# Designed miniproteins, single chains, continued (2), part 89

Each design is a single chain, and the fold is of that chain. pLDDT is the mean over its residues in the fold that is shown.

## One batch from the design tools (miniprotein)

Design m7081
Fold by ESMFold2-Fast:
Structure m7081 (fold): chain A 57 residues (1-57)
Amino acid sequence: RVEEVRRRLAEGEANIPAALAQAKADGHYSGATEEQLRRMLRGGLADAYGIPEEALE
């Protein structure tokens, strides 16, 4: 379970720069930093799979 969540987290993190670039191009950029988006992604995945965020550090 944790390895699957880590894989999804790594995939999501790898896509953050492209997603931010697209959001800026579309005028939908919220001002969030890559670090803030990584924290939100980590927390969301941990909550969805019922594991502690520390397991993804």
Scores: mean pLDDT 72

Design m7082
Fold by ESMFold2-Fast:
Structure m7082 (fold): chain A 84 residues (1-84)
Amino acid sequence: SVEELYRILEEMYRKWEHLLSPEQRARVEELIEKAREAYRAGDLFSASRYLTGAIELIVQAALDAGVPEAEIVEEFERIKKEAE
């Protein structure tokens, strides 16, 4: 759901924001704003695409900074489990 993607994005951004360049951070915030606009318009598909794009940017920045893939997967699964 869009709500689940937003929660994942918020928690991952909070954890790894410090690994993003100012340009990458601005791009994530741009995608969040576009997702918000799409959601208000009832375009859940575009909202999901923008949120997924923002998550992918955060994940790539973490990988580029040397965070192990296993740690990123574990964090994703932790966030999903807390939604139960």
Scores: mean pLDDT 84

Design m7083
Fold by ESMFold2-Fast:
Structure m7083 (fold): chain A 70 residues (1-70)
Amino acid sequence: SSEALHALLVELGRLIAEAEAALAAGDRQKADEYVARGHALIDAAPLPPGAKAQLRAELDAGVAAAERRA
């Protein structure tokens, strides 16, 4: 549902922000744990494969942007 998708997007944004904070603190392992949780949430979501691929790309892009700021 659109509500479930919205909740997923909010949680993915939170995980990206937490990964960014971990990278800024020099904690690569913790950042990788947040990214892994994001991928697990996408994989568990009741979405078609194309939507999951798009969300994974957006998560990876967000983390890459955070890494460039760290």
Scores: mean pLDDT 82

Design m7084
Fold by ESMFold2-Fast:
Structure m7084 (fold): chain A 94 residues (1-94)
Amino acid sequence: MEGLERALRRALELVREYLSPAQVEETERRVRAAPSPVLAILEAAKGLGDNPDRQVALEGLQRVLDILSELDPNSIEVGVALVGVGSQIAANSN
């Protein structure tokens, strides 16, 4: 749990770095409404992927993948988060 909470904090730092104040507010609202740390991380990633600059969106999503890759690879929750972010990268590549 502590690793996922730290990953969420780092993902929110990326949200504040890459997004406009209005997009940060909406993304943080969805993150706070999320029922689990995994789903909160996926909402933060979705906000990054919704950046109107696709190259910046992909950079932000790849940085979230890197953060998640530092966590326990045997964790099912970490695996779900990795697949979710990877799917968002694939969707933003077209």
Scores: mean pLDDT 83

Design m7085
Fold by ESMFold2-Fast:
Structure m7085 (fold): chain A 74 residues (1-74)
Amino acid sequence: SATAEQAARGVALARQDLAGLKQLYAQAKTQQERDNVIAGLKYGIPVLQKFAPDDPAAQALIAELEAFIAELEA
């Protein structure tokens, strides 16, 4: 269905955004740049929850985001 295709596209885009943020974090030279990336990662979680609350792929991506944020803030 169109809704299933839209959800799949949204999750794929969110995974690309996560990959981009991971690259930005790896290239960050200041604490401010790192904090900005962490803020971007944290913003992604409520967006995914609102967009695809019952999608297992979205839930897996949220768990990956939460684990990565926890690692960065350790």
Scores: mean pLDDT 78

Design m7086
Fold by ESMFold2-Fast:
Structure m7086 (fold): chain A 118 residues (1-118)
Amino acid sequence: MKALEESFKKIKEWLDKNLDDILAEIRSLPFRKAMSVASGYMLLAGASGNERTLLAIQRTTADLMVEARDTMSPEQLRQNAELMRRMSRRARELGDDDTAEHLERASRVLEEEARRLE
């Protein structure tokens, strides 16, 4: 128990210290790799209880999905819109309504693009 708690505390502190570098890394990668790396960091942030890092990566993921929307099929756009809605619900649970609203707006943009590609 104590060793695991100390490990998660160190991960939480490392994520806080390196947040800007993590976001820069995610933004520098091709879209598919960016999503994979973002998912990994979100998992670590969630496991360590680092809500600040989790919310920041969710916002960055939404921005990248909106930017890459023209590369997606209608099915991929709808799947990513649902992912944004799930992340929005999590942001509200964490008390960050601004991030939740940002994710809801991204979800709507992806849904509108899917409808345009009918």
Scores: mean pLDDT 88

Design m7087
Fold by ESMFold2-Fast:
Structure m7087 (fold): chain A 82 residues (1-82)
Amino acid sequence: SQEEIDREVYEALALMVLGISKAIGELTVEDVERAYELAKKSGDYEAAIRILKDAIELSEQYGNTEAAEHARKLLEEVEKEK
């Protein structure tokens, strides 16, 4: 179905944002927002949680505390949407 295709496409796009960040060794607040928006558009709540957890880990690894804090806030919001 189109819904299933959209889910897979948006999940792949969210993963690609994180993949680009890994390649350049940097993850910005804007990258976190973009990956999260794409993951949300997939309609897969578990994918959104995984993307945010990965974003937190990468942000901490790259020393971007603002991006890590932003990702943690978004994760708390997603978990409240249960």
Scores: mean pLDDT 83

Design m7088
Fold by ESMFold2-Fast:
Structure m7088 (fold): chain A 73 residues (1-73)
Amino acid sequence: DALYQRAREELERLIAQMSPEEALSEMIRRRNASDPETSRVLQRVVLDEVERLTAEQQKAQEQRRKLQELLEQ
């Protein structure tokens, strides 16, 4: 999907220039100003990025928990 790929590349560019939270906020603003088809694509990109960040945070939390358990033994 060319629209999805372009929107994903734009999100990555925004993340490089600002925080991930600010980049996601900007993408949401662009979604609200877009036509319905582009809006749906931008929403999907935002949701996919949120899922990716959540998975990264869960992985980091899991590693921290394992280290914590080792320290308490």
Scores: mean pLDDT 81

Design m7089
Fold by ESMFold2-Fast:
Structure m7089 (fold): chain A 76 residues (1-76)
Amino acid sequence: MAEKLAETAKKKALELGLSEEDAEKLGEEVRKAVETGGVGAGIGAAGRKALELGFSENDARKLVEAVIDTARELEE
């Protein structure tokens, strides 16, 4: 779970224009949050970290949406 959500966040961040370094930081933050507090914590971390790294509110929303979609697929 944690690895898949982190990879989804990283991939989406790269697609939306983050650097490789910032996308790695975002993915790592999501992975740590999921491992510590579960899927909801990972979703929250994705949005917060995206905004910290300079994403617009709209792009941060797209990133969070991708993480939620992946989490739903993995819960089956």
Scores: mean pLDDT 81

Design m7090
Fold by ESMFold2-Fast:
Structure m7090 (fold): chain A 83 residues (1-83)
Amino acid sequence: MSKILVGVGDGAAQGSAIGQARGIPVIPSSGSKSVVPILSRSGLTSVITSDSDKDKKESEKYAKESGGEVVVVSSAAQTAAAL
């Protein structure tokens, strides 16, 4: 099962850095916020969403497309705990 890692707000830079370090593809979000999805079919990836409804909708879209699991985080501390 595929998983998606999406960094939102404070998590966007974290998600991008993890993707680059692990060689996981990093795809910028088309949304109105700094959402950075990291797609991996064999690796661990999680959806990181802020407390806004917009961020939730964007993250769900990527999760459905990937068929993966979703982990919601909006801060660096939550990102570290989720990964």
Scores: mean pLDDT 49

Design m7091
Fold by ESMFold2-Fast:
Structure m7091 (fold): chain A 94 residues (1-94)
Amino acid sequence: ISEEDLERLAELIREALLSIAQVELPESVVREIARFILEELSKLKEITPEDVEKIARKAVKEIPELAKLSPAKQRAVEGALFLAVTQYLLEKGY
């Protein structure tokens, strides 16, 4: 995982979490989410929208700061992560 890729995805995640889910997290947690997502994406030969949805759901379940949120906020975060990751992949030419 390159530092540039991590920083860009973290930026997109931070913005989407704030604007869509109304969730503010420390930069360290946002970077942890970005790293988790990039590691999951790296396991895939081809990336589909369904894969992005599964990764977003997995992140919400496995990252403690997200898992402790209410079900409604977890859903909003899943949507925010899906949009952030989709934008990132489009910028990378996927």
Scores: mean pLDDT 87

Design m7092
Fold by ESMFold2-Fast:
Structure m7092 (fold): chain A 87 residues (1-87)
Amino acid sequence: SLEELRAEAERLLAEAEELIRRLKEAIDNGDFETVKELLKRMGELLERLKRLQRELAAKDPALTTRLVALMQEMFDVASEAVDLLNK
C-alpha cells in the first residue's frame, strides 16, 4: 500500500542519514575498515531506496524529491570514501 511504502521510505531515510553521518566520521578519522563496512551497508540501502523511488515516483512527488536528494548526498559521501580507499 502507499501507506506502507511511505512508512518504509521514512525508516530508510533515517537509516541513510545515520549512515552518512557515520561514514563522514570514518572518512575524517581515516578508519579504512569502518569506511569499507559502511560503504557496503550504504550500497545495500541505495538499492532499497531506488526501488522505493520507482514505486513512489508518480504517487508522492514530495517524498520522491526527498529520496533523490538523500541518494545524491549518499553518492557524494561514497565518492569521498572511495577516494580515501584509493590512497
Scores: mean pLDDT 86

Design m7093
Fold by ESMFold2-Fast:
Structure m7093 (fold): chain A 90 residues (1-90)
Amino acid sequence: SYEVTLTLRAPDAEHAALAAERLREVADGLLAEGVITDYRVEADLATGVVTLTLVAPDEAAAREAAEILARVADALRAAGVITSYSVEVR
């Protein structure tokens, strides 16, 4: 299995909470579609750091999940919800 990790920075606790909720919605959708097998979301409201870790069954699913997460993070940045992000596949 592969892990896909998205780490986001939000400017404040309110935006971090909004980002975390949006990431849960996206991850629930990927789980329902069978793209991923599991996920977890961790939000540190004091620092504004939100981390989403997805578990993918194979490399193709991991790449698809990473591309979707990058687009979601780009949209959140464009909307001013987050300031920066990174995506890693392991």
Scores: mean pLDDT 89

Design m7094
Fold by ESMFold2-Fast:
Structure m7094 (fold): chain A 95 residues (1-95)
Amino acid sequence: SRDRLLAELDALEQTIQQLIQENQDDPVMVSFLQDVLGLVQQARDAVRAGDLDRAEQLLGDMLIRITDGILYHPEHRPVLERVLRELLRVGQAFA
């Protein structure tokens, strides 16, 4: 449902905001997480507008960014795997 999808996006946003606060000593990680947070906010706006195709595309873009981050920056893996778990919950809410 739309309500479930918005709730999962809110949970993802809260997790990313918490990780930004916990990783203030890593400006590369913070910048990356802020970019992903912008995509989460765009996805929420798309869901609110009823544009589920755009919201799904934005989730795909986030998934690619997070998986690339894990593959190419293994030092960031523990943080990015937390984001990936929440992102997968959002993806399940589209099913």
Scores: mean pLDDT 87

Design m7095
Fold by ESMFold2-Fast:
Structure m7095 (fold): chain A 91 residues (1-91)
Amino acid sequence: KREEAERLARLALEHLERAVEILQTESGLSPDKARLAAMAEFIRLARGDTEAAEAVRKKYGLPELPPEARELVERAAEHVREAERLVEELE
């Protein structure tokens, strides 16, 4: 169970890193802005925290994610939610 949660967390990180690469290459964002854009969308999807996500987007003038990057962040959010659920079952 713990090994599965760790595996899902690692997969989520890999998907987020790939989304950041797409944002840099396809959208021309700097590394910092690409990470902020991916993280804002991840927070919105994984935590439902639309207010925090919108605050980051507004502060840094971040664009909407291209479909490929958005899909990767969505998969990362799904993996993190499943990992959190598995950890809760162990406690």
Scores: mean pLDDT 79

Design m7096
Fold by ESMFold2-Fast:
Structure m7096 (fold): chain A 62 residues (1-62)
Amino acid sequence: GRTREGARKAAESGGGAAAATAAWEAYQDGHGLPEHARKAIEAAARGDAAEASRWARETAEA
């Protein structure tokens, strides 16, 4: 759905905070594994935008 598409696009843009938010929204909407969304949030908290984007993509694709 829309939330999954948002996570994929956020991952493509490379914005850490946006990627973490999109991953969490996708997870709450029933997409991905909880550990993938958690890792996206943890990466964004560390300032690792690339890792946050990676895990947002994993959340969208799971």
Scores: mean pLDDT 70

Design m7097
Fold by ESMFold2-Fast:
Structure m7097 (fold): chain A 62 residues (1-62)
Amino acid sequence: MARNLPAEEVRKRLEEVLEAVRDAIPEDMSEEEVQKLALQALLRNDFDVEAATRELRARLTA
């Protein structure tokens, strides 16, 4: 994946990560918190949705 992602592509990947971890989200965690964690995971994993999803899922289930 190229470094020059348009904002729409970033948003789409963020939504994919959020959908993939939906079942692991704690009931007391806000949507804003989950979105921030998903963005951080995407940034750490070069916007790789699979890698970001795995990292975020590990955090949510810890």
Scores: mean pLDDT 78

Design m7098
Fold by ESMFold2-Fast:
Structure m7098 (fold): chain A 61 residues (1-61)
Amino acid sequence: SKAINDAVALLRDLDYSEDDIQYALEHGTADLDLNLSTASAANRREAARIIVGHAKHKENE
C-alpha cells in the first residue's frame, strides 16, 4: 500500500488529473514487461500507468 500511495502522491505533485490517476490504477500492472509492451512512449497518461505498475510490482515483492 505504501508504494502505491507514494506513486499516487507523486502523480498529484506532477499535476496529473484524477482521471489519469484512476486510469493508471486500473491499467497499470505488476507485470512490468506487459506495461512496457503496451505503452505509447509519447503519451503522458501512459507514463502514469507505468509508474503505478512499478509500485504494484514493489507491493507484491
Scores: mean pLDDT 74

Design m7099
Fold by ESMFold2-Fast:
Structure m7099 (fold): chain A 97 residues (1-97)
Amino acid sequence: MVYLTRGVFVRDGVSPEEGRAIEARAREAAREVETLPSITVVSLEFRMETGADGRPRLVLRVEVRSPSAEDAVAAIRAIGTAAGLRLESVETEELPP
């Protein structure tokens, strides 16, 4: 079976310069976890948004495909940790055959 796992990470109060540094770290971490045979990084998307408090908010959305939901969640967490971002949500779905 194959699972698609989606993670959303956030950081409030991020400057554009800090946002670029965070993006670089996350992309490097994604390349590193994709060297694992059970992990495929499907997408990695950054958005600068305005938070509820009116401050700049950086949002990272990551999608990982794996035959192991546990491995996919671990890979997503590793990417977020390397980037220094807080995990807001994680969802896993079983891909149809």
Scores: mean pLDDT 83

Design m7100
Fold by ESMFold2-Fast:
Structure m7100 (fold): chain A 80 residues (1-80)
Amino acid sequence: SDAQKTAQQIGELTRQAVLESKGDPQRFFELTYQALVEQGLSDEDARRIAESGATLVELGYSPEVVGSAVRVAALHILEK
């Protein structure tokens, strides 16, 4: 589905955002929030998902785990 395809793209962009942020949760939030809005999520949903992902970055989770978590959250929103 289009939602699954968009969520997969969001997951990959989020994984890259973890690597580019070098463990900085604020930089991760900025990159991920922008990507989510550009992929069609509302400002409110993008902010909430990016904040949750930033918390995982702060806690030291891997790019793969953070990317997967954001992908699942985005898919839930996109399939409503």
Scores: mean pLDDT 88

Design m7101
Fold by ESMFold2-Fast:
Order: structure tokens, then C-alpha cells, then sequence
Structure m7101 (fold): chain A 61 residues (1-61)
């Protein structure tokens, strides 16, 4: 069963930091911005910088 969690970024950080602060474990991640969506495995995206107002979606496979 796939569990999907959507989080609005409240402060600047990394994908990994935002997911950890919200207690979310994810195998696959999407970062949604007004002009693009960046998607990939957590191992590739965990260090991606995110800004306040970004949306992070984590999927547990």
C-alpha cells in the first residue's frame, strides 16, 4: 500500500529536514513549485534546498 503525505514548507531547509521535522518516512519525493515539479527517490532529493511556500510530497512504497 502506498502512503502519500503532502507538506507545505514553513521555513527554508532541505527535503530531508522538512520530512524529518514532520515525522514522515518517504522512499519517493516530489517538490512542487509554482513553475515546476521536481520528483525522484528520497536518496537523490533529500539534500535539495526548499523554500517557504514550496510543497513537498512524500510517498512510502
Amino acid sequence: MVELTKIEVKKDGTVGEILKENGIEADYVSVIRPDRIISGPYSELKDLKVEKGDIVVGARL
Scores: mean pLDDT 80

Design m7102
Fold by ESMFold2-Fast:
Structure m7102 (fold): chain A 85 residues (1-85)
Amino acid sequence: MAASPESYEKYLELLEKNAKKISDKVIEKLGDLPFNHPRVETARAMVNAQKEEIKKALEEGEISEDTAEEQLRLLDFRLRLVEKL
């Protein structure tokens, strides 16, 4: 079947490792995402949640504009790769 807990866990680990600049708030939000959705849909929901938290962190002054822009670009790139699968 398309979605598996192992694949989802691996994807979470990959996002955390590649996007070390993601705030603790974003990591917390990842735990709220349902893993029973199709892989592409799960990844899309995760990226959207991360983008929202990055924008909030920028507004609160927790991260720089350059950091927020770089992280948003990385998340867009990740989403495009997932959609290609």
Scores: mean pLDDT 60

Design m7103
Fold by ESMFold2-Fast:
Structure m7103 (fold): chain A 96 residues (1-96)
Amino acid sequence: SEKLELLKEFLEAVKKGAPLEELDEIFQRLVELDLPDEVKRAVTILGVIHAYEQVKKEGRESEISESGLKALKYAQEHKEEALEILEKAIKELEEK
């Protein structure tokens, strides 16, 4: 199951704080798959948080737009829910 393997790889990359480039490669592969909307949203939320951490490490956080900061705040408020959605999706795919 390509969906199962990529979702596991994405969750592991997020948990270990992988480089943005590594997470982006997994994300690009995931967006080509027919995933449920809630899973797509969860992946996007975690991707936004990870992108911010990269920008922060580079000292470029002043370059983030107001809309970008609003998206980040929303993502941070929903991080735990996004992780739970991903873990549930992985478990359901493993039980099939």
Scores: mean pLDDT 79

Design m7104
Fold by ESMFold2-Fast:
Order: C-alpha cells, then sequence, then structure tokens
Structure m7104 (fold): chain A 57 residues (1-57)
C-alpha cells in the first residue's frame, strides 16, 4: 500500500495506541512491536530520501 509521510506517522501513532491497549497480550504485543519497527524504519528511510510517500507491503 502507498502512504504519505503524514499517513505513515498517523499509522505509527495508532499502532502505538493499539499496542498500549493490548500490552497484556504477549502475542498481540509482539506482532505490534514488529509492525511498529517496520513502520518507523520506512518513515526514517522516506525522510532520508526526501520522499513524500512510501510503498509498504
Amino acid sequence: MTLTVEELEEKIAKAEENLEKYADNPAVRGAGERELALLKEALAKAKEEGKSSVDLP
């Protein structure tokens, strides 16, 4: 999927909020942490490359 940098930042914020809601579930927490790591990496790379949007799998 294609996300703008702003949409990616929003998605990260929502993923962090969901991770807090389900922090007591180890399986959900593990999956959420992995997703956040990928999203943050994509955001960092987009900012370094000067891109306004990124394609995510």
Scores: mean pLDDT 77

Design m7105
Fold by ESMFold2-Fast:
Structure m7105 (fold): chain A 88 residues (1-88)
Amino acid sequence: AEEKAREIFVTSVKVTLWQMRRQGKISPEAAQKAIEVADEALKRGESVEEIGKKVTETMKELAPEAYEEIERKVKQAVHTAESIRKLL
């Protein structure tokens, strides 16, 4: 249940980063680094909140102009994943 919620969360974050990269809001390099950070945290079994924090911290450093939008979207994804976790 918790593992499934984390997988859904990471997939949602990756989709968001790919969409923002396609829109030109973040560089391909920034998107790739954030995706790698999320995948590594998922492999370590870190919580949805910890994965989200690491992704937003990475984006604050690499894409500060897009940081607020990313932080908002990641927080929404965390809330959705926690809601799914309660149903599983």
Scores: mean pLDDT 82

Design m7106
Fold by ESMFold2-Fast:
Structure m7106 (fold): chain A 71 residues (1-71)
Amino acid sequence: SNDDPLVLSAQKMLDEATQNSDPNNPEVLKLIQHMQEDLEILKDPNESTETQIGRILAIIGDQEDIKLLQS
């Protein structure tokens, strides 16, 4: 659910990535879009635990890639 600590953590990661991102960098914007898409899957209560684990790992990876691109 949206009150799930995992969903809240992923939302915080997306918010931090969005706030710290160059809006003119197409590579960064693509990673933010991937994080948004993965977050929507993570919010679905009918998705398997396996899928949810995969999506949180993808969100973490995308956030780290954004940091590397902007370092």
Scores: mean pLDDT 81

Design m7107
Fold by ESMFold2-Fast:
Parts: structure tokens; sequence; C-alpha cells
Structure m7107 (fold): chain A 95 residues (1-95)
């Protein structure tokens, strides 16, 4: 039981890192996109991966407290990305 939970935590951390990477990629595509509708779809996709990252980090943190510094780093980066997405979308709406 304990060992299985530790494996679940490790798998959740890996998923969190992968989700953050995909969120960053979609956000970069959104920033380069000139069509507002396509840019919005890329931003929405990035948002879905940020949520997936957040859920995975919470699961990992509950099982492996030693991972807390790394999980905090991942979460801080995700929050920064959300702020960038909000600013970009507000700029598009102002036009």
Amino acid sequence: MEEQRQKEAADSLELAERSLRLAEEYMERAKRETDPRTAFMYTASAGVYVVSMAVSTVVAARVDPAAAPRLREITDRGNELVGEAEAHFNALLAK
C-alpha cells in the first residue's frame, strides 16, 4: 500500500511536469497566432493543461512531502503562465 502510493506520487509528478510543458507550448502558439479565434483555442488548451498540472502536484504533495520544493517551483511557473494568458487575452479584447 505505502509503496504503491509512493509510485502514484512519482507518476503524478511526471504528469505535472509534462502538463506544464504542454501548457507552455500552447501558450507560445497562442502568442504567435494572428487569428483571435485560433489564439483563444490555444489559450484554452494551455488552461486545461495548467489545471491538470495543479491536480497532479496536489496528489504528489500529499504522498511525498520531500517533493514539496519541486512542486512549488512547478506551481509558481504555472501561475506565471496563467497571468501571461490573462494579460494576452485582455489585450486582444481591448482591440
Scores: mean pLDDT 77

Design m7108
Fold by ESMFold2-Fast:
Structure m7108 (fold): chain A 71 residues (1-71)
Amino acid sequence: AAEAQALIAQGQALIAQGQRELAEGRALIDQGVASGDLKLINEGIGRVLRGIGLIFEGELLIAKGQALLAA
């Protein structure tokens, strides 16, 4: 039970971090496009990709935790 709850909590934290990375990445892309700054666009793209990865990993951890609670 405790390990399952820890996995769910970790997954929720990763999803929250990933959503923040997506928002920050999008803001950097928008700023870079407005200013013509390719470095900001590239940094923003990197943050978006990292955010997507964190969300998927978080979803997987939640699923694993829920499976342990069901067993």
Scores: mean pLDDT 89

Design m7109
Fold by ESMFold2-Fast:
Structure m7109 (fold): chain A 88 residues (1-88)
Amino acid sequence: SDRAAQHQQLDDAIARAQAADPDYITPRVAQLMRDYGRILIDDMGWSVDRTLADLGRFMRDMRDAGASVDQIAQAIQDRIAQIRRQIA
């Protein structure tokens, strides 16, 4: 299905990003990026390209601000919690 293809494109892009930047995109951060990206695609109707562009900007902004891996993970968790409350 189109949704399954979108999820695969998201998962592949995050895996590639993790391979390129393993110090910031840890397994935990990668999983949170997948969870958040799937909410954007499935519930918000975002394209894969829009979702990847948003995640890429978010990660660059967090790194430029000197955020720790734990702070990045917490920020993604907070975004997931916020969007879930808006959809519910």
Scores: mean pLDDT 89

Design m7110
Fold by ESMFold2-Fast:
Structure m7110 (fold): chain A 77 residues (1-77)
Amino acid sequence: SMDRVKEILKKRAEELRAQAEKKLGTVDPLEVPEAPNAISALNLAVAYFQKALRDGDKEAYGKGLAYYEQALKLEKG
C-alpha cells in the first residue's frame, strides 16, 4: 500500500539524514522546487542524502533537508 511505502521511505530518509548530519555537520536547507506529494519528496530526500554521503556534498545535503521538510509538511497537512 502507499501508506506502507511512505513509512518505509520516511524511515530510510531519517536514517540517511542522521548519517549525513554526523558526517557533514549542521547545514541549512536550500531552496528547491515543490514536490507533488510526500512520497516524491521522500524519494528526493533519500537521493540527495545518498549523494551527500557518497560525495561529501553539503549542497546535496541542504537540498535533501529541504525535500525532507517538504515531506513532513505534506504528510501532516
Scores: mean pLDDT 85

Design m7111
Fold by ESMFold2-Fast:
Structure m7111 (fold): chain A 64 residues (1-64)
Amino acid sequence: SEEEQFKKATDELIKKVREAARQSPAEAARVATEGILEIGKRFSPELALKAAQEISDVLAELLA
């Protein structure tokens, strides 16, 4: 389903953001931004915003 594909894409993006954060906060932000834009192209703007919210929570955790 589209929901399953969206969840997989978001989970993969979270993994990439966590890996990038090990390098620098700037790299994490770059990977997050590019990934959210790709989700928007592949799915919808609404799902891109949902992914952005989840990624924002991950970034807040990593920067604490």
Scores: mean pLDDT 85

Design m7112
Fold by ESMFold2-Fast:
Structure m7112 (fold): chain A 82 residues (1-82)
Amino acid sequence: SAMERERRREELEAETMEGMVLIAHGVSKLTESKMPPEENRRELFNIYKKIYDAAQSDKEREAMIRTLRELGFSEAEIERIL
């Protein structure tokens, strides 16, 4: 139905946001040996901010915030990143 299609679209958009955050996190882990920790952290946070700014819905922004919490970021850290 149209309702099921809309729900699935919203779910896919949220899943895509989560996937982008997790990919950025994974890439950051791979680059830990290639750059200073502070530079690596700044680049990761800049990527997170760009992903967040590109979000088109509150649901996508909420999915990103949830994923950052699951990765172990505090509420204060999330506010500073985004």
Scores: mean pLDDT 83

Design m7113
Fold by ESMFold2-Fast:
Structure m7113 (fold): chain A 60 residues (1-60)
Amino acid sequence: MLMLLAFVNSAVVTFQLSVEDKQILIKAVEQFKPTVEQLSQALFSSKNVQDFLLNLQLLS
């Protein structure tokens, strides 16, 4: 849980996420249940929140 929260915070800073985008991100993590490594890879390869969600889906 702590690592996932840290990751969400990193994504919020990196992509300048709104409250709505943050909720979408949390829901996607719950739906796809990615590993911390998959989350890191998706964040690293993504330019924005839409790319991040697509990469997360591809890794699941």
Scores: mean pLDDT 68

Design m7114
Fold by ESMFold2-Fast:
Structure m7114 (fold): chain A 73 residues (1-73)
Amino acid sequence: MAAAMEQARAEANLARMEELRREAERLGKSVGSTALAAAHGIAEDLELARRDPAAAEEYLQRAEEMLRVAKSI
């Protein structure tokens, strides 16, 4: 695939992870420590994804799972 397409996909994944981080932070303010822990985990994964955009999709999937678990409480 074209490098530009891969870069656009990675940037979209990073943007999505930032949305998930913000949502987890909002949940942390209302429901407490599990959602706050998810926000911290997503923030760490976001930094890793920025360092390795080729792995951004894997980190996005992990971030989505963290938020899903936090929402189940």
Scores: mean pLDDT 76

Design m7115
Fold by ESMFold2-Fast:
Structure m7115 (fold): chain A 106 residues (1-106)
Amino acid sequence: SKEKLIAAMYALSDWTVQKLNDPSTSENEKIAYKIVFYEAMSKIYERLGLKDSAEEYKKEAEELKKKNKISKKDLAKAYREAADVLEAAGALDLAKELREKAKELE
C-alpha cells in the first residue's frame, strides 16, 4: 500500500506535467488539473503520515478554488482522469474517492 502510494505520487506528477504542457488544454482546465493534483497529493501525504506536506497541498488547492471560477465539468473531468492514473498505479481506494467526487459534480 505505501509502495503503491509512492508510485501514485510520481504517476500524478507526470500526468499533471503532461496536461499542463498540452497546447489543447485551456487555462481553466489547467487550473482544474492543478486543483485535483494538489488535493490528491494532500490525500497521499496524509496516508503516508506526512501531515505538514498534506496540509500545504490542501491549502494550495483551496487558494486556487478561491481565486478562480472553475466549472464543475472541468473539475469532474480532472477528478476522473486523476482517478484513472491512481487506479493504474494501484492506489485503488484513493481512485474510488476521486471518482466519487467527480460524480458529485455531475
Scores: mean pLDDT 89

Design m7116
Fold by ESMFold2-Fast:
Structure m7116 (fold): chain A 73 residues (1-73)
Amino acid sequence: KPSPKEKLDELEKKYQEVLKNGSEEEQKEFLKEFKEEVEKLIEELIKQSSPEEAARLKAFLRTVEKWVEEELK
């Protein structure tokens, strides 16, 4: 079973594939799904993490949210 971190890496690879080969509609749809899946994975990781790790994960989640918002503009 892949770790939640490995699942995040796989999601990022899938996103890059859609960016190269997908239509604009597919890219926007995938960005929405990607954001939701990342949020779920980060929430799962936070529950299992130390306070210091949780702070880093929350910062990473904010970065992903901001990035998706920029891409959807």
Scores: mean pLDDT 74

